# Designs tried in a protein design run: designed miniproteins, single chains, continued (5). Part 57

Each design is a single chain, and the fold is of that chain. pLDDT is the mean over its residues in the fold that is shown.

## One batch from the design tools (miniprotein)

Design m18105
Fold by ESMFold2-Fast:
Structure m18105 (fold): chain A 70 residues (1-70)
Amino acid sequence: SNREEAQKLRAKGSELAAQGKYEEAAKYYEKAATLVEGETRDNYLKMAELLKQGLTPEEAEKILLEEVLR
């Protein structure tokens, strides 16, 4: 399914980000976003944008968590 494929792409993006390959990781998050809609798509796109700005995965996750939890 599209959701399963999106999760695989997101997992690959997370793996690349852990390796410090932030620009490549962002591309995988953007690909995952094309397969989902709503809040999940928005979260993937925001993660990609933050990684492209040079934020670490930990910093990006903190920002996304603050937007969700308010």
Scores: mean pLDDT 81

Design m18106
Fold by ESMFold2-Fast:
Structure m18106 (fold): chain A 87 residues (1-87)
Amino acid sequence: MKKGLVLGLFEIDGKTHFLAKEVDLDENIEETFRKAAEELVKEAQKRYGKVKEGIFALFDENGNLIARGRFKVGKDGKIEELEVEVF
């Protein structure tokens, strides 16, 4: 399987935090991206506190941008809205 990297950017308590997750790229790029985004939101909330919104980018193994998105998180820590653009 080809490897990709999802980078999440989170604004928490006036500070910008960056988290990254390696993923296996499959034929369903949007689903892979959504799952990685959900895992990164969960990790950010464990490390830094309440996440309300943020942005994500998915890069391939050569550093090419292949998807990006913006998200909103509900009070329960689940992604309520995720706008995804696939390149």
Scores: mean pLDDT 77

Design m18107
Fold by ESMFold2-Fast:
Structure m18107 (fold): chain A 67 residues (1-67)
Amino acid sequence: VDPEAVARAVEEHIRYLAEEGADDELISSTVRTVVNHLREQGASDEDVAAVERRLKETAESLGLKVK
């Protein structure tokens, strides 16, 4: 697993979902799914936290909130 590559791909996907009218629930679900996937693939707690923070920042820059 490459957390940086995953973060980049998911950031682009979040931007796409926002353009399609995604709400906070869908974005929150997307971030949660990615975080769980990284943990299952053996990513460190630090790497998981960094990716989660980056995805939350991306969502907030688009006017969406991650819970």
Scores: mean pLDDT 83

Design m18108
Fold by ESMFold2-Fast:
Structure m18108 (fold): chain A 70 residues (1-70)
Amino acid sequence: MEKEKELKEKIEELEKKIEELEKKKEEALERLKAATTKEEILKAIGEVLRYTGEIFELELEKRKLEEELE
C-alpha cells in the first residue's frame, strides 16, 4: 500500500479534529463575550485555553506528518 496515502489520510483526520476544536473554541469565545459574572468569565477562559492547547498539539502532529510527505 502507498505510504503517502496513509499519511494523507492521517493528516485529514487531524484536520477534522482541529476544525472541531476550533469550532468549540469559537463557541467558548462567544460564551466569554456573553459572560456577565466573574464565574462565567473564568469558565469560558478555561475552555478557550484548553481548546487552544489541544489545537496546538494536533497542529504539531499534522506538521510532522506533512514534513514526511515533503
Scores: mean pLDDT 83

Design m18109
Fold by ESMFold2-Fast:
Structure m18109 (fold): chain A 60 residues (1-60)
Amino acid sequence: MLSKEQQELLMLKNLLLIARDASELAAERSKNPEVKKELLEDAKRLEEEIKKIEEEIKKL
């Protein structure tokens, strides 16, 4: 049985995955190179946060 803290972290990870995918999709659809660059940088940052949360879940 997952602890309440593990469940909350898992939910947060899932929300970050959705945000990352949305940023990547928005970058693909953007015609503005500056906006595309910012969205790809945001997606990369979200990927790093996802990895940190996955490590935190493993420690619980």
Scores: mean pLDDT 83

Design m18110
Fold by ESMFold2-Fast:
Structure m18110 (fold): chain A 64 residues (1-64)
Amino acid sequence: SKILELTKEIFRLMAEAVEARLEAEQLLKDSDSPEAKEKAKELLKKAEELEKKIKELIEELKKL
C-alpha cells in the first residue's frame, strides 16, 4: 500500500531527525572544541533537511 509505505518512511525519517538533534545536543554538552561545534552544526543541518523531507511526504500522504 502506498499509504503504508509513505507512513513508514515518515516515521523512519522522524526517528533519524530526532537522533541527529540529540547527537548534536550531546556533542555540544560534552565538548566546546571547534571540531565538536562543526560536527553539531552538520547534524543540525541534517535534521533540518530530514524535517523538510518529512513535510513533503506528509503533503503527499494528504493527497492520497
Scores: mean pLDDT 87

Design m18111
Fold by ESMFold2-Fast:
Structure m18111 (fold): chain A 70 residues (1-70)
Amino acid sequence: GLELLEEKLKEAEKLVEELKRNPSKEKAEEAKKLLEEARELVERTMPDSPEKEELLKRIKKLEEEVEKIL
């Protein structure tokens, strides 16, 4: 599932960068959905580990950036 996780995170990061330049409610909702799906994948597939904590921290930071723009 790591390939799918990386794809979702990269797409969400791209949307966050686009949102910083041109805020869009539709793109913000898309980014939120991707981040939620990534979070579910991490929590479902990874054991508790420093790697899991770092991924969840990355997801949380992106979620905070989206909320800041909305």
Scores: mean pLDDT 80

Design m18112
Fold by ESMFold2-Fast:
Structure m18112 (fold): chain A 81 residues (1-81)
Amino acid sequence: SRAELLAEVDELIAEARAERARETDPEIRAALDSLIAWLEGVRAEMEDPSASDEEKRRLASHARAFYAHAMREVEAAKAAL
């Protein structure tokens, strides 16, 4: 459902915000800010009542994949510190 897909993206945003709150490095914080902004953009597209359920599922899938990639990059950056 739309509510379940939105809840999935909301959880990714919440996890990214929690990581940002723990992070002190300004470059890593900037990367997390960019991730959060992008996820909020995807969420806004999913809120569009004209978007099909199929489009919303694709947006949620893309959000999940990009989140996983971005968080791996964050962890690699932290390991390099």
Scores: mean pLDDT 84

Design m18113
Fold by ESMFold2-Fast:
Structure m18113 (fold): chain A 79 residues (1-79)
Amino acid sequence: TEREVEELEERARELREEAARAEAAGDLERARELLKQALDALAEAALLAAEEAAKELGVSEEEVREAVAAWRDRQLAAL
């Protein structure tokens, strides 16, 4: 799963680069859409890493998912 986390983080970086190019072209709506997709990829990476840690620590996986979803919603509201 570490490889899956790394792949999702790399995808998020690529999406942010595309968002920067869209913004430079004046397409703010496209840039926002790409940033949202990047946040979704980062949230998935965080969930994968946190769910593994939660299993080892005996913490609820559902509680971890809720925390990541709340973080993502806050990031989206800041866009």
Scores: mean pLDDT 79

Design m18114
Fold by ESMFold2-Fast:
Structure m18114 (fold): chain A 84 residues (1-84)
Amino acid sequence: SEAEELFKKGSAAYEAGKYEEAAKYYTEAAKLKESAEILHNLGNAYYELGEYEKAIEYYERALKLDPEHEATRRNLEKVRKALE
């Protein structure tokens, strides 16, 4: 699907350390089909960019769709501590 292609482009950009490009691709993927995985990866991209408030927003949105996702809960706690 178009959302899957955009997600793959986002993940490739993230692996290449191109976090702003990753966030753009993940955002377009989320507009077509929002999922906990896409929102979690948006949180990761914004964390790497130092955009901690945006990272928190996306992790919280991911947990609203998948409350039991341990990696998202762990990353959210990590970002909250970084704001101390």
Scores: mean pLDDT 89

Design m18115
Fold by ESMFold2-Fast:
Structure m18115 (fold): chain A 62 residues (1-62)
Amino acid sequence: MEAEAEKLVKEAEELEKRGEYKKSADLYTQAAQLYAMNGDFDKAKELLEKAKRLQLKALEEE
């Protein structure tokens, strides 16, 4: 079970819903690192793509 990574994803989702895109992107990046360490590179890639999009939104929060 990737419990630590899953908790980070849930927290990132909450931050994203609140419009805190920079913090959300940071947590998605941390979760991606944990998934990669567990050998789940597909999930890690998915989360990194999400983080990249949120980083772009974070500049002006839109």
Scores: mean pLDDT 79

Design m18116
Fold by ESMFold2-Fast:
Structure m18116 (fold): chain A 55 residues (1-55)
Amino acid sequence: MTEEQRQALLDEGVRLAKEGVPLTDEIVARLAEKYGISPEEARNLLLEGMIRALR
C-alpha cells in the first residue's frame, strides 16, 4: 500500500464518521477492492479515521 492510499482511507474514515454513515462490511469490501488491499487492512484504516474524527 502507498502512503497516498493509506491517507485516502484514513480521510474516508473521517468522512464516514462526520456524515454518520455506519461502517458496514459492504463499505469495507468495496474500498478494499478499490485500493487493492485486504478487507482487514481497509477496516483497520477506516476505523482509525473514524476514531480520529470523534476525538
Scores: mean pLDDT 81

Design m18117
Fold by ESMFold2-Fast:
Structure m18117 (fold): chain A 73 residues (1-73)
Amino acid sequence: LSEEEWGEVELALARMYLALAKNFLKQGKKDEAIEVAKKTLELAREIRQRFPELRGEAESLIKDAEEVIKKAE
């Protein structure tokens, strides 16, 4: 895979983690929601740093992951 293709794969993975974190939050599984949201946050920050073309999408994921963590606390 090219560098650009890896960026898209990482973005897809981050989106899947965010969806999982939101689902755990809906189930009242706050600890699991925080753990998965932190993984989303880490991946999104990496994407923002490495792939300028995906910066906006990464920033949106960071904001959403932070919101999940805030609601789970």
Scores: mean pLDDT 84

Design m18118
Fold by ESMFold2-Fast:
Structure m18118 (fold): chain A 68 residues (1-68)
Amino acid sequence: TEEIVDKIMEEILKENPDLSAEDVERIRKAIETLVKYYKEQGYSDEEIYEIAKRVAKLIVNYLKERRA
């Protein structure tokens, strides 16, 4: 579980170095919760990675739009 979260967070941080520490923590917790939920529902690691990555990008876009 942590491996999927860490991989996604690394990508998000590299693409979005301007995120605050608070926003980074919020995104991480949301993705951790989402990954655990879909794993319990029987989704594959590949499916979970794709879903979590999409959700993380949506959260980042939402946060950036609110700062503009």
Scores: mean pLDDT 80

Design m18119
Fold by ESMFold2-Fast:
Structure m18119 (fold): chain A 103 residues (1-103)
Amino acid sequence: APYTPEELERLKRAPPEARRHFEEGLDILRNNPRTAENYLEAARHFLEALRALIEAGAEPEVIEAVRRLGRYYAELALFLARSLGDERLVEEAERLLEELERL
């Protein structure tokens, strides 16, 4: 995952709701095939972690680290979905990227 050891340490101290979603996203990436569907599912968990961090008033550096993670995997999902011609996954990935940028 594109994060530093310092960012990971800060995420361990995040609110339980944010940590749960973050860990679920990482679990998908560690234990499942590298497909558009799995990247999109992981990115959705990072979006929910981002929402929980913003609601909890987490420090900006932690919020931006999780936003970068969600964006990275949503962009990978979009790239693979476009390569496969999967219009549904393309639309889902584009919608997720818009949400990540809007928050």
Scores: mean pLDDT 84

Design m18120
Fold by ESMFold2-Fast:
Structure m18120 (fold): chain A 51 residues (1-51)
Amino acid sequence: GAPDLLPLLETIRDRGGEDAYQAALERLVATPDPDERVRLLRELAAEVASR
């Protein structure tokens, strides 16, 4: 994975737990566009952070 995705993945895991982290990984492998990957992870990170 790209280095700029690691902080977002760590945020998702730390705040959303293992299921959120696994869902993020599955969506990344299904998402070929790098801009969509960043957007997706930012949305997931914001969602778990806003709880």
Scores: mean pLDDT 77

Design m18121
Fold by ESMFold2-Fast:
Structure m18121 (fold): chain A 89 residues (1-89)
Amino acid sequence: MLTREMVDEAIEVGRNAPGGDSRYAGGTYLARKVGLSNGELVEVGKKLGSSRIYGGHDGINSQGILDEVRDGKISFEDFAKAVEEVKSK
């Protein structure tokens, strides 16, 4: 199950990634930790009405979704529920 500690760790992975890797590293890390692909994490974001899905690179989109969770635009409870729903499909 997704935990708040996993989200906080993914935020720090993204923050500490060198150079341009910070654009996708945190979202990719979180996806792997919960057993999803970046594309499946994008589907989580779509279920929650994410504004950070611009198309193109799924890793960048997954980082944008993580940023919305970090900033409180997506609640942790709604995010965790949507992750489990995507994992069960």
Scores: mean pLDDT 78

Design m18122
Fold by ESMFold2-Fast:
Structure m18122 (fold): chain A 66 residues (1-66)
Amino acid sequence: MTEEMLKELEEENREFLEKYLPLAEEAYKNKDEEKAKEVKEEEGRKRVELAEKLGLPEADIERARR
């Protein structure tokens, strides 16, 4: 159960990072504050989502938002 979930989450995380890391790089490279903020918010949401799927405590989820 947990091992299967972990593998699926690792694959989803890789796909998400592969999608969003280039967007973050472009935003920072172009000094685009609007895009940088948007990408950062999406990264924060993904952290919270993964933390919840992994069953982490609420305190750790709150720290992931920062």
Scores: mean pLDDT 69

Design m18123
Fold by ESMFold2-Fast:
Structure m18123 (fold): chain A 68 residues (1-68)
Amino acid sequence: KREKLEEAIKLIEEVDPEAGKEARKLVEEGAPQEEIADALMAGIAAAYEKDKEKGEKIRELALEAAKL
């Protein structure tokens, strides 16, 4: 659960450091799941624009994190 979320955030940080930093901050602060999901969606969209392969990996990890 947390491992998949952490891996997704790390990949977002590699492609878009600002988007990854925002997602990490929300998770660390214990923000509502809705806010964390919105930040992850924004990070995934940014990653797709810069690196489609990493964007797909981030999406898969986010879906696995939600499943757990």
Scores: mean pLDDT 76

Design m18124
Fold by ESMFold2-Fast:
Structure m18124 (fold): chain A 76 residues (1-76)
Amino acid sequence: MSEEEFDKEVELALHLIRAAVALNEAKRTGSPEAYREAADHYRKAAEIARSLGRTDLAQELENKAEEYEKKADEVA
């Protein structure tokens, strides 16, 4: 793994952690902003996953981003 690949893996992990934290807040509070924050982090994680060649993971994360964006709109 190159230093660039390692940095991307760390960035991917951080976005997944932030998405999980935001999603947990959204489920507790019903906040549309928290659902949008979770969706944004899942989308950023998907972009990094694609750049790393993790196509299946990227697709799963993109689907999660779409799911939680729709949820934010429903609860706004």
Scores: mean pLDDT 86

Design m18125
Fold by ESMFold2-Fast:
Structure m18125 (fold): chain A 55 residues (1-55)
Amino acid sequence: SVEELEAKARKGLEVLRSTDDPVIRAAAVKEIRELMKQLPEEVQKEIEKELKEAL
């Protein structure tokens, strides 16, 4: 469901904020980007903003 995909993307953001490991960060960004493609535009914009703030 959209809610499950959003939850996975937000978990990815949590991982990204919790680690300085460039390999783990790169993997998290890739997963978040792929999940965003499957989310409604409004949710995608919110997650994109949070992703940019976490980078």
Scores: mean pLDDT 81

Design m18126
Fold by ESMFold2-Fast:
Structure m18126 (fold): chain A 56 residues (1-56)
Amino acid sequence: SMDDEKVVEAGKKAAIENNGDLEAAAQAGRKTGAELGMSDTSGAILGGVGGREALK
């Protein structure tokens, strides 16, 4: 969904801005996901996906 993509992009941006910190990516996903009504677990997973994609 578009909301999932926004959370992935938030995690990707956080990883880029924090020198590949995947915990920063997960935290960004939690924050953005919460704003979109997601659980912390879902936000962290999607943020982590974005962070890992940024590091490839």
Scores: mean pLDDT 84

Design m18127
Fold by ESMFold2-Fast:
Structure m18127 (fold): chain A 105 residues (1-105)
Amino acid sequence: MAEERLRRALETLELAGDAELAERVRELYEWAKENLTPEQVERVAAALEQAAGAAALLGAETGRRALDAIEKLVKENPDVSEEELRKVIIEVAVEEVERILERGR
């Protein structure tokens, strides 16, 4: 399952045209495989798939911010819940939507 989630995340980022973000996703996933349990790796893979989706919908900057938040949370607390990872991704997405609306005037 985790490898399938990673594959979908990378395919999403390929369609979005962000090779740099795709490489960062690969690096964080490889770090997770070497440093975390299989259950923790599954949570990271799910979060990476969600961050890739945010990048595709809201732009590469949103994806980068979501990835930065995921990396920080996972490295500070390997037992971070899927719910907490989802929450931080949503917070980044909401902040970017608010910026888009302010610029749209």
Scores: mean pLDDT 82

Design m18128
Fold by ESMFold2-Fast:
Structure m18128 (fold): chain A 77 residues (1-77)
Amino acid sequence: SEAKKLLEEAKEYYAKAAQAAGEGKLEEAEKYRKLADEYAKKLKEVGNEEEKEAMEALKAAADDVIADELAARKAKA
């Protein structure tokens, strides 16, 4: 289904965002996160509750890694 394709795309890009953030590559992490968020927005229109819940969990995981790296950079500034 369209929703499954959107979820797969968002999973891939949230994972890439988290990996980039963990490596200190905030600009790359932001690019992947924005792309994942676009797929997540589309999924909210066509996805079921299970797919939306999975999406929110993936987003939260990526956001946590990005926030940790951003906080570390602010502490060094």
Scores: mean pLDDT 80

Design m18129
Fold by ESMFold2-Fast:
Structure m18129 (fold): chain A 116 residues (1-116)
Amino acid sequence: SSLLERIRERLLEVLDELESLPEAEPFRDLFDAKKFRIPDYESIVPNPVSLSTIRERLLAGEITSVEEFEALLETMFTNVRFVFPGSDPLLKKALELEERAKKLLEPIREEERRLS
């Protein structure tokens, strides 16, 4: 539908903006467990999500609402919080990305409500 096409376009714009941020570097691609030396990563993180994973699902038509997009971002941030200690600078980058995403998604949620 035209509504779904419009929302998908706006969500792709959000991804483009998030990916451009320096804080996004560790989240752009699926987490490299070998690079970070995380033992049993797949046991700790059964549902790995990156910005590239979200983009693939948007392009495949698997994300049809702002709520579904937000749920994938929340999974990505939750996974980082499970793997890394609270003092890790990666958690600060995750928080900054999460706050930026919330601000970018607010007007898109309102557009979705208006068009629904």
Scores: mean pLDDT 81

Design m18130
Fold by ESMFold2-Fast:
Structure m18130 (fold): chain A 58 residues (1-58)
Amino acid sequence: SKRELYIRIAAKDLGLSEEQVEEALRMLEEGASNREIAERLGISQSNVSGLRSLLEAL
């Protein structure tokens, strides 16, 4: 599926686990801020911005 493809690409491109990308995607869909997602997952806000940009590009 497109969702599975996004998760694999984002995980490899940003150096994140697929589980981190899945949780981030869920939080993005719920309207969470970059800061909230970064704090929840222990990743950088820059990585969250990368996730948003990749989602728009796919």
Scores: mean pLDDT 83

Design m18131
Fold by ESMFold2-Fast:
Structure m18131 (fold): chain A 60 residues (1-60)
Amino acid sequence: GETVYVDIPAGTKVPISELVKKAKELGADSVLLTFDNKLAITGSKENVEKIEKAVKELLK
């Protein structure tokens, strides 16, 4: 699978649990919060591109 990393801005109002839930709903194989406040999303190439876009939209 492929992994994409999405930066989580300081002061994000969206709970990390909601970001993880959305990523899993969109077909992520795994979702991990890194120690440097990135969300590591693993899945198929098509799914990770879709998930990255959706997660970034939630973080606006």
Scores: mean pLDDT 81

Design m18132
Fold by ESMFold2-Fast:
Structure m18132 (fold): chain A 83 residues (1-83)
Amino acid sequence: MEEVREEIRELLRKEGYPEEEIERILAETTEEQLYQYRAQKLIDELLKKGVPKEELAELHKEMKEKGLSAKEIAERLEKLLKE
């Protein structure tokens, strides 16, 4: 959780957000939303490896339909990327 927060904090700093606004955004961002952001980055990395966008979208949809949390989805995508 803390590592994902630091990553988002750095991105907001690069976009020109003041520190107070960054802390406000992070305070309003749930752990679930942080894992959703991580899952999207993992999908982008899989796309770079040549996996079709439509195939990744269907896989992500199936995981959501099975009731997986954003954290579980991110963990599964990370395992797929490491294989």
Scores: mean pLDDT 74

Design m18133
Fold by ESMFold2-Fast:
Structure m18133 (fold): chain A 75 residues (1-75)
Amino acid sequence: MREEIGKAIEEAAAKASKEQQEAAQKLIAEAAEAFEKGDIETAVEKVVEAAKTLGLEELAEEIRELAREELERAA
């Protein structure tokens, strides 16, 4: 699941402009940092923004659903 999402983002990044790729990479880095700090909500929002930046609006919605389920499981 997570690997599948990451692969889809990488494939979209390869087709995106360099500016979109840089913006998405920065958002992914911010998401990873937030996740390491335990701020899962911020991490999810950053990943969703990265997916939208790459034109993956449907994937962004899937990420929200998966994150919601994982947050409920962690509670």
Scores: mean pLDDT 73

Design m18134
Fold by ESMFold2-Fast:
Structure m18134 (fold): chain A 67 residues (1-67)
Amino acid sequence: GAAADAAARAAAYARAGDAEKAGLHSTGNMASSPDREKGSRYAELAGRYALAGDAAKAEEYANLAAQ
């Protein structure tokens, strides 16, 4: 869903070392309203870790959001 897609984008940018773009893509999904409560929580968390520059944790939570 949209939350999982946003989390995946955020994790991809975080892995590339672009925390700013990672955060931008994760927060974009918030503006549209999350479809899944669990997925949206993980997507939000992935975005937070991406903004902090923690690519590994951002990827981990993005993966959880995608499930």
Scores: mean pLDDT 63

Design m18135
Fold by ESMFold2-Fast:
Structure m18135 (fold): chain A 87 residues (1-87)
Amino acid sequence: SFEEKYQQILELIKRLGEATKRLLETLSEEDLEEVKKLLGEIYDLLNSLSDEEKQAFLERVESDPEVVKLLLETQENMLQVAEALNA
């Protein structure tokens, strides 16, 4: 169901946040592979959503300030990792 998919995506986003934070601290190949794996799982799950489910997902994320904050913090940390790894 959509609710099950939403909760799975949210759990993966939380795991991505933690993995990205760890990667920023370690810059290790192991932590980079974990981040890549989580990004792939999130991408695949989002692509499995119908157009109606995608709209419902966006509306629900947008209405949750804590989820929005988590996504913005994760994005900032990923940009810092990308800069550090390409230096």
Scores: mean pLDDT 86

Design m18136
Fold by ESMFold2-Fast:
Structure m18136 (fold): chain A 78 residues (1-78)
Amino acid sequence: ERQAELDALVDRAVAELKATGRATITVSDEDPETAIRKARMAANAVIERVPAVVESFELKVEDGIATATVTLRAAPAP
């Protein structure tokens, strides 16, 4: 299910940000727009839980599969 996969990505990214100050979110889909949308949703969910900024956004397309990768860096607490 989409929600379970996104929740797992968000939980992992939150843990990585708290442990290392950086996190990487990777999402794959046959549709590049869907991959980008899922990656942005996951990144936004992480930022809601831990203050962070987007450092980079990359899209790769291989054999009809698009992979979106977002790198986040922890920000100072407000």
Scores: mean pLDDT 79

Design m18137
Fold by ESMFold2-Fast:
Structure m18137 (fold): chain A 57 residues (1-57)
Amino acid sequence: MLSAAERAALRAAAERLRETLVRMGFPEERAEAMAQAVLDQALANPAAVAESLAGLP
């Protein structure tokens, strides 16, 4: 299970992803939906996400 700090980091990363998608030309509603879907999938697969986060500099 992800800790509260790990969940907060994932939410922050999802927010940055949403902003990046908007800057790339996606509509805000679409970017938000995509970022939310990624966050939901990450929360459903915490082991894979924890491994990815551990690999970050």
Scores: mean pLDDT 73

Design m18138
Fold by ESMFold2-Fast:
Parts: C-alpha cells; sequence; structure tokens
Structure m18138 (fold): chain A 79 residues (1-79)
C-alpha cells in the first residue's frame, strides 16, 4: 500500500538523520528530518508524523539557534 511505502521512507530518512547526528553533521540530520517530515505530511501517515516529531525533540538539545528554529517549524507543521 502507498501508506506502507510512505512509512518505510520516513523510517529510512529518520535513520539517515540519526546517523548524521551521531557523526556531528547537524545540517545533514536536519535535511534528512525535513525530507521525512514532508513524506509524513504529504501521505497523512500519523505514525510517521509521530516518529518525526519524536526525532526532532531528540535533536533539540544538540541544535544551534538556527537548527532549533528549523526543528520547531517541523514539529509545528506536523501537529
Amino acid sequence: MEEDIALALVEIYLAIAKLSLERGDFQGAVDALEKAARIALESGNEEGKKLVIDTAKEMLPHANEEERKRLEEIIEKLR
């Protein structure tokens, strides 16, 4: 189903975001998270939206001011 494909893509981009975060590549992590957020929002996948929000919240303590604004925008868009 299209919904199952959307969730799988969200999970892939969230895995990329977490790997980038682990490597200290916050730009790459936020970019991957924005891609995951777009897929979750466009597909209407509620589980995908929840996973993106949870990952964004995990990233917030490590973000600079600009990255924090981008993460907060992602969270608000998916609510």
Scores: mean pLDDT 83

Design m18139
Fold by ESMFold2-Fast:
Structure m18139 (fold): chain A 57 residues (1-57)
Amino acid sequence: MSAEEAAKEAAERVAKAKDGEEAQRAGTLTSSRSDTNEGAAAAGKAAAEVAKKQGLM
């Protein structure tokens, strides 16, 4: 797959992993739900950076 697709998948994986870890540590799913939005935003930024790098080539 292209770097853009790979970055998107990696971003989704990071968001999911962060959500899962938060739930385990806090022991509350509602807390992890809020954190998922933050993780998704950060992952989206990372994916955009990779897309920009791909465009350079």
Scores: mean pLDDT 59

Design m18140
Fold by ESMFold2-Fast:
Structure m18140 (fold): chain A 80 residues (1-80)
Amino acid sequence: SELQRRAEELYERVKKLAEEFFKNKDKISPREAALLAIVEGAVAFLLEHLDGIDPQTAERELRWVEEEIEYLEKKLKEKK
């Protein structure tokens, strides 16, 4: 499904972001690290339980995940 594909894309994107955070741990705040962990958990949950989640709810949650990933990617880029 389109939602499944989006969740998989966001999961891979958050994994890459987590690797970059680990490489830049001296520049990343505890709050930014906590937000990354929350976003990672949310997209993992969505991937595992997507078939059991209302499509409108899944779409809203995936949109939130995408926005938070974009925010963290921008913050990491500004710190480099």
Scores: mean pLDDT 84

Design m18141
Fold by ESMFold2-Fast:
Structure m18141 (fold): chain A 109 residues (1-109)
Amino acid sequence: GEKITMPKEVKVKEGGEATLTFTGSESVIGKYPVNWFKQKEGKEKELLIKNNSVKPEGVDERFTGSKSGTTASLTIKNVKKEDEAIYYVKAKGKDGWVYSNGTKLIVEK
């Protein structure tokens, strides 16, 4: 299966802004939407952003998704310690929809 690789870790200061970015090929990500997920230890993956930018009910307003051409981004504003989790993008690969390897968000004081 096709693998989607993102950075293993992203560090951000509490109260700052974190942006997780995925760039793919035009033939893959340029034509298809992406979804973003958050997973806390011992929990299931939580859908944060659907279809590039649509926020499900109950998701904190600090989370925003965007896509321009072949670049998709998840932005977290006013980052809190509770935002520490593993984040995933789910995107269209050649063999269907696949999750990234996961990116750990580390929140520093």
Scores: mean pLDDT 82

Design m18142
Fold by ESMFold2-Fast:
Structure m18142 (fold): chain A 79 residues (1-79)
Amino acid sequence: DKARFKEGLKTLEEDVEKLREEAKKTTDEELLKQMLEGAKRGLEELKKAKKEFPEFSEEIEKLEKRLKELIKELEEKLK
């Protein structure tokens, strides 16, 4: 269902933004590690989704870019 997938992308976009704001505020190393693992998993899921729904490739690539930015921010905080 393409409509359901589109809803999922919107929800994921909102979740990524909320996670990014929380990552800026927290100093909990274990929480930051969990966020990093989740973001990396999300990136892998999006790569699979782009193969399954190529018509949404632009929207997926935008989310991939945002997740990659979050991953870099989290890795810098953990160093």
Scores: mean pLDDT 81

